Designed miniproteins, single chains, continued (2). Designs and how they scored, part 85

Each design is a single chain, and the fold is of that chain. pLDDT is the mean over its residues in the fold that is shown.

## One batch from the design tools (miniprotein)

Design m6928
Fold by ESMFold2-Fast:
Structure m6928 (fold): chain A 93 residues (1-93)
Amino acid sequence: SELAEQIRRILTRGAKPLPEEEVRELVERLLAAKSVEEVAELVVDWVFKGHPDAPPNLLIALSASRSRAVATLLGFDGEEAYRLAEKIARERL
């Protein structure tokens, strides 16, 4: 799937290698997401797992920007995803 490949590319850029099965499962969950909240939560989880050594500000920035990009590709409100992901990421720190 072209869409699945675009999502995978956004989320794996600059990330530590994650198990292939986990990557695949997260992409499938994103494709099946029914709300912008689900997208933001899944993307934040991916960013934190893929960037364990990143400073807090970078984790927040990557969570927000990548949630926007993925949400937009899936037809959700990217700006809402940005705001939600920033909030979720801050609450996890």
Scores: mean pLDDT 85

Design m6929
Fold by ESMFold2-Fast:
Structure m6929 (fold): chain A 78 residues (1-78)
Amino acid sequence: SKEAIDAIRKAMNEFYKENPDLDEKFIENAKGKEEKTYDIKSLEDAKKVMRDIAKEYLSPEEAKKFEEILDKVIEEMK
C-alpha cells in the first residue's frame, strides 16, 4: 500500500540522518523491498519486512533503534 511505502521511506530517512555510515547493502535491499511493498497490504506487514532486513544487515542495537523509529513514524501516520 502507498501508506506502508511512505512509512518505510520516512523511517529510512530518519534512520539515515542519525546513522550516515549506514551499510550501502542495507539501503539497496530496503529499496528493493520498498518496491515490493506494493504487495504489502498493511503497515504491520511493512514493519515485519523492514525488521527482517534490519536484522540481516544491521547490528542488533541498530536494528532495534530502526524498529523504534519505524514504530514512531507509523503512530504519527494514524
Scores: mean pLDDT 67

Design m6930
Fold by ESMFold2-Fast:
Structure m6930 (fold): chain A 93 residues (1-93)
Amino acid sequence: HMSIEEKLREVAERLIALADKYSTSPEIKELVERLRQALEENKPFDEIYELAVELAQGLIAELPLDSPIADEVHRLQREIAELKRKYEEEKKK
């Protein structure tokens, strides 16, 4: 059983791994470095969330529409959205 913050970190690390393997874009490399630094510095949920969303959107924009990698990124985007929903619900308590 993992916290919402730990789950977001795991999803973010998966996005970084996909970007490192499948993208050569300088823009994606910059987003990867920013997200990696935010994870290392243990930045707040919202900052990691925003960077993860930007990286996922950047990856989708560069990948072919029918790519299995695009399907994986879309799956991670859905996980990020669900984690944000749960985080906002907990924050209201």
Scores: mean pLDDT 82

Design m6931
Fold by ESMFold2-Fast:
Structure m6931 (fold): chain A 120 residues (1-120)
Amino acid sequence: MKEKLQSLLEKLENIAKKIYEAFDELARAVENGASTEEILELRKKINELFQEFYDVLEELMSLLTPEQRKKLAEAFEDFLKKVNEILRDLEEGKITPQEAAERIKKAIDEFLKKVKEIVS
């Protein structure tokens, strides 16, 4: 059980790094005047990475006690709210793609810290 939890935590951290890289790539693409098709493909990649992240979280939650699962669900709701606010602000032009990348990284880092505290 501990070995599976550690493996899933490492998987979450690896997916997080890929999300950071994808947002940085999106920011550079927008700044360099990339085509609508290239931007759409990068957004699709980001969506697929978030789905992979959520799937790993669901697996991790299945291994937790009811108390740990409740704490993780609360942390996840806070995380989703932050991510949705960042993505909305990006779509509305209130923040730059670079600012969105920085805020997403912070939100994921804070969430992963809470996940580690809950599963310890």
Scores: mean pLDDT 86

Design m6932
Fold by ESMFold2-Fast:
Structure m6932 (fold): chain A 83 residues (1-83)
Amino acid sequence: LYEVGLELGASEEQVKRITELSQEVEDYIEKLKELGLDEEARELQRKLTEAIRLVVQGDFEGAIELLEEAKKKGKEILEKLKK
């Protein structure tokens, strides 16, 4: 993902942000799977896959927005599970 972004003309800042957000979204996917929330994990996985597709298409801002949405959704789901 990092190398692909740079080859497509993304800035180092955009690639760094996409990489960090992707890792955070993957962490949420793993946590949701461990909790048996397979549907929610699948939803985040679909958003992650779509974000990668946007990076390949040169839509770095769209990818960042989608990853931020996925991260927010994962965080909200885990917060609801606290009680």
Scores: mean pLDDT 79

Design m6933
Fold by ESMFold2-Fast:
Structure m6933 (fold): chain A 96 residues (1-96)
Amino acid sequence: SMKEEAQELLKKNPGVLEIVEEIAKELGINDKELIEIAAAFIIYLLKKGLSLSDEELYEAIKEFLRKLGKPEEKAEEVFKIVKAVRESMGVPVKPI
């Protein structure tokens, strides 16, 4: 199922979750479940090599939430996190 796939993606990619948590904190988003959903979605996009427009990205996030049994109203917050991470992708935020 999508829920099981999302959990497996998070377990295999803990570094992505850490980056997403830091970015969500900077955006003032403290919903841990929403942060995990955003991280799983980002890992999914990276594995598929997808290049999506903002509109396609937003629709894909709504579908992902729907498949997880989560409210689609959360799509805007997830979209904000995903966009911020996408802008920082390829720049490793390493603590010095």
Scores: mean pLDDT 77

Design m6934
Fold by ESMFold2-Fast:
Structure m6934 (fold): chain A 85 residues (1-85)
Amino acid sequence: SVTEEIAKLVGEAVEEILKNRDDLMKQLEIMFKLREKVDEILSKVLDPKERKEKILQIEGILVSSIAQKASPEEVKEKVIKMLNG
């Protein structure tokens, strides 16, 4: 599903960023690539207003998950809950 695909992408991005905390340029590259992929996927299922709102919520989960050093499983659960709620 779209939800599972996005949850996997966000979880993988958090894990990769946590492995590269000393490399700011690599962190930015991972974040930009994630944003582009998520926007492309959501553009197929949501109108522009809802898409913008969901991207902001996903970015919030990404930032909080990095700060908390969340596991990929915890990140996926948060993304799935947000997209299904």
Scores: mean pLDDT 87

Design m6935
Fold by ESMFold2-Fast:
Parts: sequence; C-alpha cells; structure tokens
Structure m6935 (fold): chain A 74 residues (1-74)
Amino acid sequence: MVSEEEKERIKEQSEKQFELAEEYLRSLPLEERQPVFDLIMESLERLEKHPDPVVREEARELKERLEELREELE
C-alpha cells in the first residue's frame, strides 16, 4: 500500500490533472487532441492497476469524465 503522503499527492494530482487536461484539450486543434487523449487514457490505465482500491476508483471516475469530454470536443 502507498504511504498516506503519496495517497494524498495522487488524489490532489488526479483532480488537478483533469482540470488542466480539460483546458489543454479545449485549446488544441482537433488533430492534436487524439494523441493527448491517448496519453491521458494510458496514464489512467496504469492507475487502474494500482494496489490501492481508492486510487483505482479515482482512475475509473477520471476515465469516465475523459470519455465524456472526448464526446463534447468532437
């Protein structure tokens, strides 16, 4: 299990990362969005393999939000 400090860091980073990702993706032209979506999804898939169930649940929620964002930006 990750340390409490690392757990707090991951949670804060995940929340902030989604907000920044939304702003960043909205600023990109359509052709550049797909590679960025793929990179974020790959990162979230790694978090879904994390031993901490809380981290895995956060990753699943972020993936759902990212898919919704992808649909909005098409």
Scores: mean pLDDT 74

Design m6936
Fold by ESMFold2-Fast:
Structure m6936 (fold): chain A 89 residues (1-89)
Amino acid sequence: FEKERNELIELLEKAIESEDLSESARNVAKIYLEKLRNAKSLEEFLEILKEFLEMLNSEKLKEAVQEFAERTKNEELKEFLKELLEKLS
């Protein structure tokens, strides 16, 4: 899932850059992005992603995840991300 990981992280980075976040929130975002890069499994990656979205509660981050979910060819990942977004709404 390395390709999916890299694509999603890139979208999340762009969303963070476009958002007017406090320095503290930006530091939290950097920590979670690093955790996402270092996740050992897809399951760990999704758990970290869920925590990240809950912690920042950012509409732009949710939009980035939604965009990725729509374009990913991985059906299992797409369904998990859709369920995650519904649960956070």
Scores: mean pLDDT 79

Design m6937
Fold by ESMFold2-Fast:
Order: C-alpha cells, then structure tokens, then sequence
Structure m6937 (fold): chain A 84 residues (1-84)
C-alpha cells in the first residue's frame, strides 16, 4: 500500500469529526478532503495507488466519525474524481 504523510491522515480524521458535528454532505466532505490533499504538491501528480490510499484514508476517517457506509462511498468516489 502507498504511504501517506501522517499530517494528511490526521487532518482527514479531524475534518471528518468536524463534518459529522455540522451535518456536512458527502460532497462537502469530498471537497474539503481535496483541499487538504491539494496543499501537498506531491499529491497533485499522485499515482493511482496514492489516490486509492488517500480515498481509503478518507473512507476510514468517515467511518470512524460515524458516517453511513453509502455516504462514505459517495464521498470517496467524488474525492477520487477530483484528484484525476
């Protein structure tokens, strides 16, 4: 599996918890996650493996925050599409 910066993973986890508190939509969460990823230049030219690792990190963060699986899958797919 591709290695992600610890900072990115932690930021996604914190963002998911905050999003859950404010009732954010899957679209809003995906857009916020893209904002985090875009601050790391190496992730702008990310390989498919890195994109999958990022999407999986977002998926795990959202599941830990208590989002439904369907909403998590929608956010992860939107996030992948934005990175391509």
Amino acid sequence: MATLPDDVVETLRRAALMAKRVGATAEQIADAAYGVASQHEELRTASDEQIDALANALREAMLEAGFPEKEVDEAAQRFRDKLR
Scores: mean pLDDT 75

Design m6938
Fold by ESMFold2-Fast:
Structure m6938 (fold): chain A 74 residues (1-74)
Amino acid sequence: ALSTQLDEALRAEQPEEAAKLLAAVRSDEEKEEVLRILATRTLSPAMKEALEAAAKKNPDADFAKKVLQVLEAN
């Protein structure tokens, strides 16, 4: 699952891989799981920057806004 791969990239501190995976999220189920994962993880500054840029590349503007809100709270 894409959300599982993203969680693995976050744990491995791989911001480029995490960014690619975040930009590729399409299904509502995966979007909900990704938001949950991001809310429960402590993220490095480098990871946050990569994910902020990646969120803007996702075609779902509502999902992008929710990701940015979660990253802001982290």
Scores: mean pLDDT 84

Design m6939
Fold by ESMFold2-Fast:
Structure m6939 (fold): chain A 100 residues (1-100)
Amino acid sequence: SALEEKLKEHVAKLKEIVEKLEKGEISADEAIEEMIKLEQELLDFLKKNEPGRKDLIQLIEDIISSLKYHKENLSEEEKKKVIKEIVEFYESYVNDYLAQ
């Protein structure tokens, strides 16, 4: 489905951000900014194509708010940890969704 393809693409792009962060190519702040942009793109897709997925829309809005909060309130090392945790969450979520 279009949603399955979009979720797989989203996880792949998040993993690319983590790889750049681990290689020292971007800062944790830059990684969070790129993640916010990707989450906003997913949110816009869902609102246009899957508006009935209200729980998923709310989850993405909450993730965006959380990322904005973490950018302003956490240290560089704490930011790296939460970035990895969010990406691991998405991998688990998408794998569970695709297994059904």
Scores: mean pLDDT 87

Design m6940
Fold by ESMFold2-Fast:
Structure m6940 (fold): chain A 67 residues (1-67)
Amino acid sequence: PAEETVRLLIQANEASRAGDWEKARQLMEQASRLSGVRVEIDDEGRAVLVDPSQELANALREAALAL
């Protein structure tokens, strides 16, 4: 579901911030498999979904506001 994908992306960004690039890649791969959408690194170095559904985009926005 969208919430689980958001959790994986948050964990991927946390791992990236900690310098654990291998863990970040694994978490991004899991998020991609769970969502069925490609995951890429944006211009800010964050893991993001390419063309997420509106439901998934809303869940990501909500998670960002909670942090």
Scores: mean pLDDT 68

Design m6941
Fold by ESMFold2-Fast:
Structure m6941 (fold): chain A 74 residues (1-74)
Amino acid sequence: MDSELQRLTARARDLFLEVDLLADTMDLDTRREVYERLSKLMSRFQEAVQKGDLEEVQKILKELEEFLREVKES
């Protein structure tokens, strides 16, 4: 369980970093919206990890990957 959670956590950290870096290239209004969504995803991710809910962690990771794709298309 720990090793899988560690793997998913590392993946999430990479995705959060990529979104953060892309947000720096955006206008102020878009960046604000991106950071608001990112903050909500981070909070949900932290809660899921704390609860040991592997399925919820995987679901949030997928949402984060889709969010990164949307941010890149913006």
Scores: mean pLDDT 80

Design m6942
Fold by ESMFold2-Fast:
Structure m6942 (fold): chain A 59 residues (1-59)
Amino acid sequence: GSATINIELTDGPPLSDAELGDVAARVEEAIRNSESITLRLSPESVRRLREWLARVEAE
């Protein structure tokens, strides 16, 4: 099966660099294991995570 990443938008503070790294590692693990996960992120945190994923795919 395919992994599904669900993002719920919140109005909380943006993630720190350490928290972003943890979230990114969890997303990669879920994709590798074909598991679905739900993340609750602010719009700014979603933007930062998207930028991080784009860099990883470019390498």
Scores: mean pLDDT 74

Design m6943
Fold by ESMFold2-Fast:
Parts: structure tokens; sequence; C-alpha cells
Structure m6943 (fold): chain A 87 residues (1-87)
């Protein structure tokens, strides 16, 4: 589930930050979380600065203006790879 993926990704990044050994799957989860955190940080900065909500249009605007497209695509590719490893 999306909730399970989010919880595992959060734990994997915490292990990485603590300098603990990571499995191959945990390395992908840690990177997935790191990309998500970077994207969310820029979206939150926009929301705080403009006092506007994160609508689809505002999200697309921030992605273009901050050149986050490559990070969004990398995160999507990692999600697809992680879902294949759940077999």
Amino acid sequence: SDTELAEEAFKALAKAKAGLPLSEREQLLARYQELGDKIMEELLKYSVKTKQGMTKDNIEKVIKEKNLGPLVEEKKALEEELRKLLG
C-alpha cells in the first residue's frame, strides 16, 4: 500500500542518516524519501511565501520554476522499481 511504502521509505532514510548498513531495497527507499523531501521542501516554501494552497496548478508551476522535473521523474522511476521488488 502507499502507506506501507511511505513508512518503509521514512525508516530507510533514518537508517541512512544514522550510518547504518542498508539493503539494496532500503537504499532505493532512502533515495525515494530523500527526493520526496526535496520536492516537498520547495512546495512548502512556495505555500508559506504566497499563502496559497498546493493546488495542481501551483505544484506544476513550482516544478517548472525550480527545475524539479528531473527529481519528480527519478522519484517515479524509483517507485516503479520498488513496486516490482514487492513481489
Scores: mean pLDDT 83

Design m6944
Fold by ESMFold2-Fast:
Structure m6944 (fold): chain A 76 residues (1-76)
Amino acid sequence: MMSEEELEKIKKRAAWIIQSLDIPEEEKERLLKKLSEVESFSEEALKLFEQAEDAFRNNDHKKAYELLKKALEETE
């Protein structure tokens, strides 16, 4: 039910969060690779992404990382 434009916007926001996190470059590459392979987000994955974005906005980078990782791993 998500449009291609909405998916692309979510991917851009997720990529920006990944690149902004204080995590190893290898882990950033892994997450970005996984993100590039996502063709849709489930409602559960979208909820997790929203929570990750909120945590990142609140400067809780560890929580943002864990939620974002879980969202990407739950997308199928």
Scores: mean pLDDT 78

Design m6945
Fold by ESMFold2-Fast:
Structure m6945 (fold): chain A 70 residues (1-70)
Amino acid sequence: VVDEALAEAEALMAKGVDPRTAVGHFARRLYEAGKLELAERVIRASRPAVEAGDGQATLDAVRKAAEEYL
């Protein structure tokens, strides 16, 4: 589930989708899977990179947060 959601977020960003939208998609997948705490953590951890418009830093933050809570 988490790996699938990560792959989807990476694919969206590769297509030029905004980092905020890609993170939102990942968080929504976690909400649907009942992983609310992880979803909130991912949103918080990625926020600085998303606000800076840094796609790579955003993906790195999302991966790190997901790995810490698996």
Scores: mean pLDDT 77

Design m6946
Fold by ESMFold2-Fast:
Structure m6946 (fold): chain A 81 residues (1-81)
Amino acid sequence: SIEDLREELRTLSVDEQVEKVLAFLEELKKKSTDPKFQKALETMIEELKKLVEEKAPDEVLRRTVELILALVGHMLRELEE
């Protein structure tokens, strides 16, 4: 779950947090049957990878990870309703 992932991330370096979140998003994309959700996940993956390539500061990467997890959590709740 997203809450379990958040707990894992608290003790990890920024690089490890990014790797974990990217793996999580890729797995959700594979499991999803909703085209809009798949496209949103793909966009998040691309944006996070771009920030890493551009050598964004650790604070920006951490904030982006948290925003991604919050948005994914919201979208998963919407898909259940």
Scores: mean pLDDT 83

Design m6947
Fold by ESMFold2-Fast:
Structure m6947 (fold): chain A 55 residues (1-55)
Amino acid sequence: SSDKEIEEIQKLVAEIVDIAEEKGWNGDEFREYLNKIAPKLKSNEALKKFVEELK
């Protein structure tokens, strides 16, 4: 994958973590959860949809 794709994914993950912390979840625990599911989300669009559903 290109560096731009990796950067985009990292930004989406960071946004999800911030949302989880605002909701009172443990950021580290939520980050571990995301690391487990991220390989199963085969596209950036799936990640973007996931972020929208968390908002």
Scores: mean pLDDT 67

Design m6948
Fold by ESMFold2-Fast:
Structure m6948 (fold): chain A 96 residues (1-96)
Amino acid sequence: SELEELRAEVAANEQDEVLDRALELLSSPDPRARARGYLLALIMLESLSAEEVDRERLAELSAAFRAAVAADPEGLARAIAEIAGLDPAAVEEALA
């Protein structure tokens, strides 16, 4: 599963490398790439306390999330749902 591949990527790489990759993906014009970036960041944050991530890097990530949602909320929600095996409507509600 693509979600398992993202979990493996987080486990294999340093926090800063994962964060840089998530930010790169979130800036993509492709909604599926943005969805991968979103999930990669969430998987990383699931494994770490927010206090272990630099405040400025967390602010940058938060801004990138908001920009990705604003660019195409429906496309992003659909892509996240497809990758994670979730209901697109539930993902869209969670992103609002």
Scores: mean pLDDT 80

Design m6949
Fold by ESMFold2-Fast:
Structure m6949 (fold): chain A 64 residues (1-64)
Amino acid sequence: EEEKKIKEQAEVLFNAFVATRPREQWDEYLAITERFVRENTSDPEKAEKIIEEIRKLKEEALKK
């Protein structure tokens, strides 16, 4: 499924940003990841669900 691939790619991308960038830049890189999802997903509802999961990854990383 293309949506599954986009979700996996977005998670890998955002996790790489979290691992390599300071916390102050995470909002900027979250926005980049959200744009990647929207540009590569034809279904807006599925794009929003993937973005919600990426936002949860950010919240979990901040709890570290």
Scores: mean pLDDT 80

Design m6950
Fold by ESMFold2-Fast:
Structure m6950 (fold): chain A 90 residues (1-90)
Amino acid sequence: SMRKEQAEALLKLAQEARDLVLKHLDEVAKRLGVSVSELKQSLDQLVEEAKKFAELIEAGIDKPEDKKRMERLEATMQQLIKIAKEIEAE
């Protein structure tokens, strides 16, 4: 199912973002100008939102507001991955 594949891709992206940020937590927090505690809370929220959107994708919900929120979530996860990988390259 295309919906299942899309949901699995979102969850994999969230897991990659979480794992990479946690590996470089202090440096990512410093780059973003936030506390480590704030970053951890944001990561937990991001993963929970990704799980909820994965369920919505599988259910076939196709609301414009949900699509826009999902696009922002994916962009945020990709930006966090980019920052963490830049830190690893230093």
Scores: mean pLDDT 85

Design m6951
Fold by ESMFold2-Fast:
Structure m6951 (fold): chain A 81 residues (1-81)
Amino acid sequence: NAREQLLKAFEAAAKLAKELGIEKAAETARNAVDKLRQGTLTPEEALEAAKEIAEELEKAGHSVLGRIVLKELTEKIEAVK
């Protein structure tokens, strides 16, 4: 279902950011996962988290990955609305 797919996408983003050593992106993704599990993540908060993750990836020199992550998260967020 759409919520499970969004949860998995944020979990994947958190794992990717952690493996790349981008702590801020990993923290943002993990916070989004926790809020999503609690049912408190708004679509606006989810989109802000996706943008922050992409921005941190870009700052670390992973601009292509940042765009891919942003697109994937945005599509999953759209499906949950």
Scores: mean pLDDT 86

Design m6952
Fold by ESMFold2-Fast:
Structure m6952 (fold): chain A 64 residues (1-64)
Amino acid sequence: ETVTREGEVTIGGKRYRVELRLTRLPDGSYDAEWRATDLETGEVVEGRARFVDEGIAEIYAVSA
């Protein structure tokens, strides 16, 4: 199942607008794609990661 989430996070003192697409895989892991826009500079960073547990928000906040 694929779900999309949006929000704001602060990383390294910078505030980002984030779009997250999360897909649950049959092995119980999650595939996450994100797009983060720096709200001060307008810079966009995109990335992808795989998570093996439901600590997604924590891992996401550290990884961006």
Scores: mean pLDDT 68

Design m6953
Fold by ESMFold2-Fast:
Structure m6953 (fold): chain A 81 residues (1-81)
Amino acid sequence: MVVEGSFDLTVDGVNVKVDFKLTEDSVEITAVAPTKEVAEKAGELLKKALEDSGFKVVSEEIRQDPEDPSKYILTIKAERK
């Protein structure tokens, strides 16, 4: 079963929108932040939450949106331990 959802995360007073796709064995998280520093901090918080929930992070990527340079996209993939 696949569960998709979204939530808001506050990092340094900045609202970061987080979208997730959860399966029985994996999760993929996509977050959008206005700066690379906020994206990196969001990544640290999300990785900790995933590890605390029994997931192992297998990949992390931060990239600038080529269509909107004011957006940084964080993608995290994790699998159950």
Scores: mean pLDDT 82

Design m6954
Fold by ESMFold2-Fast:
Structure m6954 (fold): chain A 90 residues (1-90)
Amino acid sequence: MTLEERIEEIRREAREAGLKEEEIERLVELFKELEKNKENPEKSLKIFLQTLGGLDEETVEKFINDPNDPEIQALLKEKGAAFVERLLAS
């Protein structure tokens, strides 16, 4: 899948989810930032987690070391919901 194809898929899925164009463009901007830093996966992951939930550096580091940790997984689910709520409120 190319970068362009993935961006189109994100826009399509976001529209189906009922997001406004402004919200969709913010999501696309986030994805572009992650792709720009893909050669440094740790940096990309840190940017994603900080943007998604406002996660602190220690929590991000724990996730990088053990992404299957139940405590980290629960926190990401909670922060994912908070991210969607912020996106919809903006």
Scores: mean pLDDT 62

Design m6955
Fold by ESMFold2-Fast:
Structure m6955 (fold): chain A 70 residues (1-70)
Amino acid sequence: MIDENEVQLAMYRMAAAVMEIEIRNSKNPTPKELEAYDLFVEASRLADEGRMEEAEKKYAEAKKIVQELL
């Protein structure tokens, strides 16, 4: 069995890591890419602190930006 909170934290950390790789691969990262990265990092930090509601809000905001980049 998996804990939903543990899965959420793992997802937030993974999203931040993936975004960092994408920024590094871009010679000139866009402001939206940098904004999404910052939000994913904030979400992972909030989730690590147990502030899941705030983490979810930051993660949703970052996901919306990433959707615009696709």
Scores: mean pLDDT 74

Design m6956
Fold by ESMFold2-Fast:
Structure m6956 (fold): chain A 95 residues (1-95)
Amino acid sequence: MLEKLAEELAEVLKHLGLTKEEVLEGLEAALKSESREIALKIVEAVLTRDKQLLKEALEEMLKEREKKVKAPQEVVDEARAKIEPIAQETYDAIQ
C-alpha cells in the first residue's frame, strides 16, 4: 500500500538521496502512529499540488503538538493505549 504515493514523494525528495523504499517505510510508520491522517493529507497535497490542503495538514500537526502541552494526562493515557497495539503488531510481525 502507498507504493504510488511513495514513488511520487521519492521523485520530489530525490535530491535528499532518499529511495522509494525509505519513503514508503517512513509513510508506513507514520500511518501506524498518531499522525497517520496528517501524513496522508501531506502526501495528497504534494501529489495534487494543493496548497490549501497542505496548510490544513500543517495546522492539524500544530494542534496535535498543542494537545501534548495542554493535556498531559490525556497524552499519557493515549500513549499508554498505543503500547499494547504496537507490542501486538511487533509480535505478529515476528510470527
Scores: mean pLDDT 56

Design m6957
Fold by ESMFold2-Fast:
Structure m6957 (fold): chain A 77 residues (1-77)
Amino acid sequence: SAMERREEEKKLLERTLNPTPEEQKKIEEYIKRARELIEEGRYDEAIDVAEEGLKDFPFNTELNALLLEAAVRKVLP
């Protein structure tokens, strides 16, 4: 139902806003790996890392931004 879907979305958002120390460490590891790969010009690998992080943390703004950056840089001349 619509009410049940909204409660699930609220729960995911709440976890995204208040990550545990272990979740925060994992987020930071994904961010560091994706940034390093982008700097090395390994855009496909950076996309894969950002997508893997987004499976666990779908509302993380920095992982979403890194995914977009890698995708854009991949198509630049």
Scores: mean pLDDT 80

Design m6958
Fold by ESMFold2-Fast:
Structure m6958 (fold): chain A 105 residues (1-105)
Amino acid sequence: SKEELLEKINEIVTEMLKIALEDVKDDPEKAREASIKGFELLALLTEMYILLKQGKLTPEKLQEIYERMKEIIDELMKYLSPENQKKVKELLAEIEKLVKEMIAL
């Protein structure tokens, strides 16, 4: 179901944010910027849940939200080590796959 796929996306975003916040924890400037990006990602996930409940999560709207999430994640990656950038890219690829599955439903 779309709800189950969105729950999986939420789990992946949560894992991504854990990686990012742990990476930047000892740099106050990076920690602030990463936290802002984290809140922006959570706001987009909340928008997806609200739209899904309202029956308004169209393929077009889902794609628009996903593109915004991707932009935020690309910005977040700039604060991370190369090793954690690789992990976040792999998690982003999993999100893309789940978004495509939701669009196909």
Scores: mean pLDDT 89

Design m6959
Fold by ESMFold2-Fast:
Structure m6959 (fold): chain A 57 residues (1-57)
Amino acid sequence: MGVDLAMKETGLSREVVLRITEAVRAGDEEEIARLAEENGISKETARNIGLGVLLLE
């Protein structure tokens, strides 16, 4: 749950949203930063995407 909403609001692919969510779940700050940079979003935006998906599990 939440992944489809995140994709719809951000335009990111399902794979990217899931990778961000797992990085946030793991507390992997380096991976969060890398995924944010690769997708042209801020690290804070990436963290908020992952947290939003986790809250809607």
Scores: mean pLDDT 79

Design m6960
Fold by ESMFold2-Fast:
Structure m6960 (fold): chain A 80 residues (1-80)
Amino acid sequence: GVEEILEELRKKAEAYPDEKVREEFLKHLERIEEAIKRGDHKIPLEEIEKLGREAEKSGDLELAEKAAVIYDARLLVERA
């Protein structure tokens, strides 16, 4: 589910050697988690897209791929 994907992304974000990149990733993940915890049926698309762009810039295609999975999960939550 979305919670497991967010946890995996958090672990990868915390493993980034660049402190600035790590802080940006954690900020975006925190916003997404806050939306889910508030019971919002819509996860912020802009934050997911930013996360994907940061992963691509850092060359971490696996993180970019996981951000895409969260985007798909958001669409499923909106349909539920």
Scores: mean pLDDT 64

Design m6961
Fold by ESMFold2-Fast:
Structure m6961 (fold): chain A 91 residues (1-91)
Amino acid sequence: PVPSSLEQRIAALEARLQAVEARFQAQRSSLSADVQAQLDALLGTVRAKIQLIRDAARDPSKHPELLDNRVLLQQFAEIEALLAQAEALLE
């Protein structure tokens, strides 16, 4: 159940990232260079953080403490905040 719940949360963040990336690409030519740079940086950071969590979750049997780690919850919160910032720039 715990690995399945983590995988579902990772998949939800990946789906949200994909939706934001699609919106960014659709609007790219109408955005200023500064806004494009901000979105590239935000989305790049989100991709890196999701990949780190995915890699860490790959072998739960070797890192069981990480599944209950408050640091993991903090990383999810940071990813959600970065995605919200990117979404706000596209509104």
Scores: mean pLDDT 77

Design m6962
Fold by ESMFold2-Fast:
Structure m6962 (fold): chain A 69 residues (1-69)
Amino acid sequence: MSLSYEELLEIAREVVADETVAKWGAGLAYAEGARTREEAVREAIRAALAFISAGLATEEDVFRPDVVV
């Protein structure tokens, strides 16, 4: 199954609170041809970590509460 960019963006928004990071993660997942929710989630987390590591955002700004249980 192929996921649309819109579906990938909705998945990214469930993982990260920051809209810019969510769009970046969804874009990466789309470019890599992500086929599963798990792949989309991993790319959203990867984008979030990249923004945090670059000093562009904090964990609280990027991650939704309760995303990691």
Scores: mean pLDDT 73

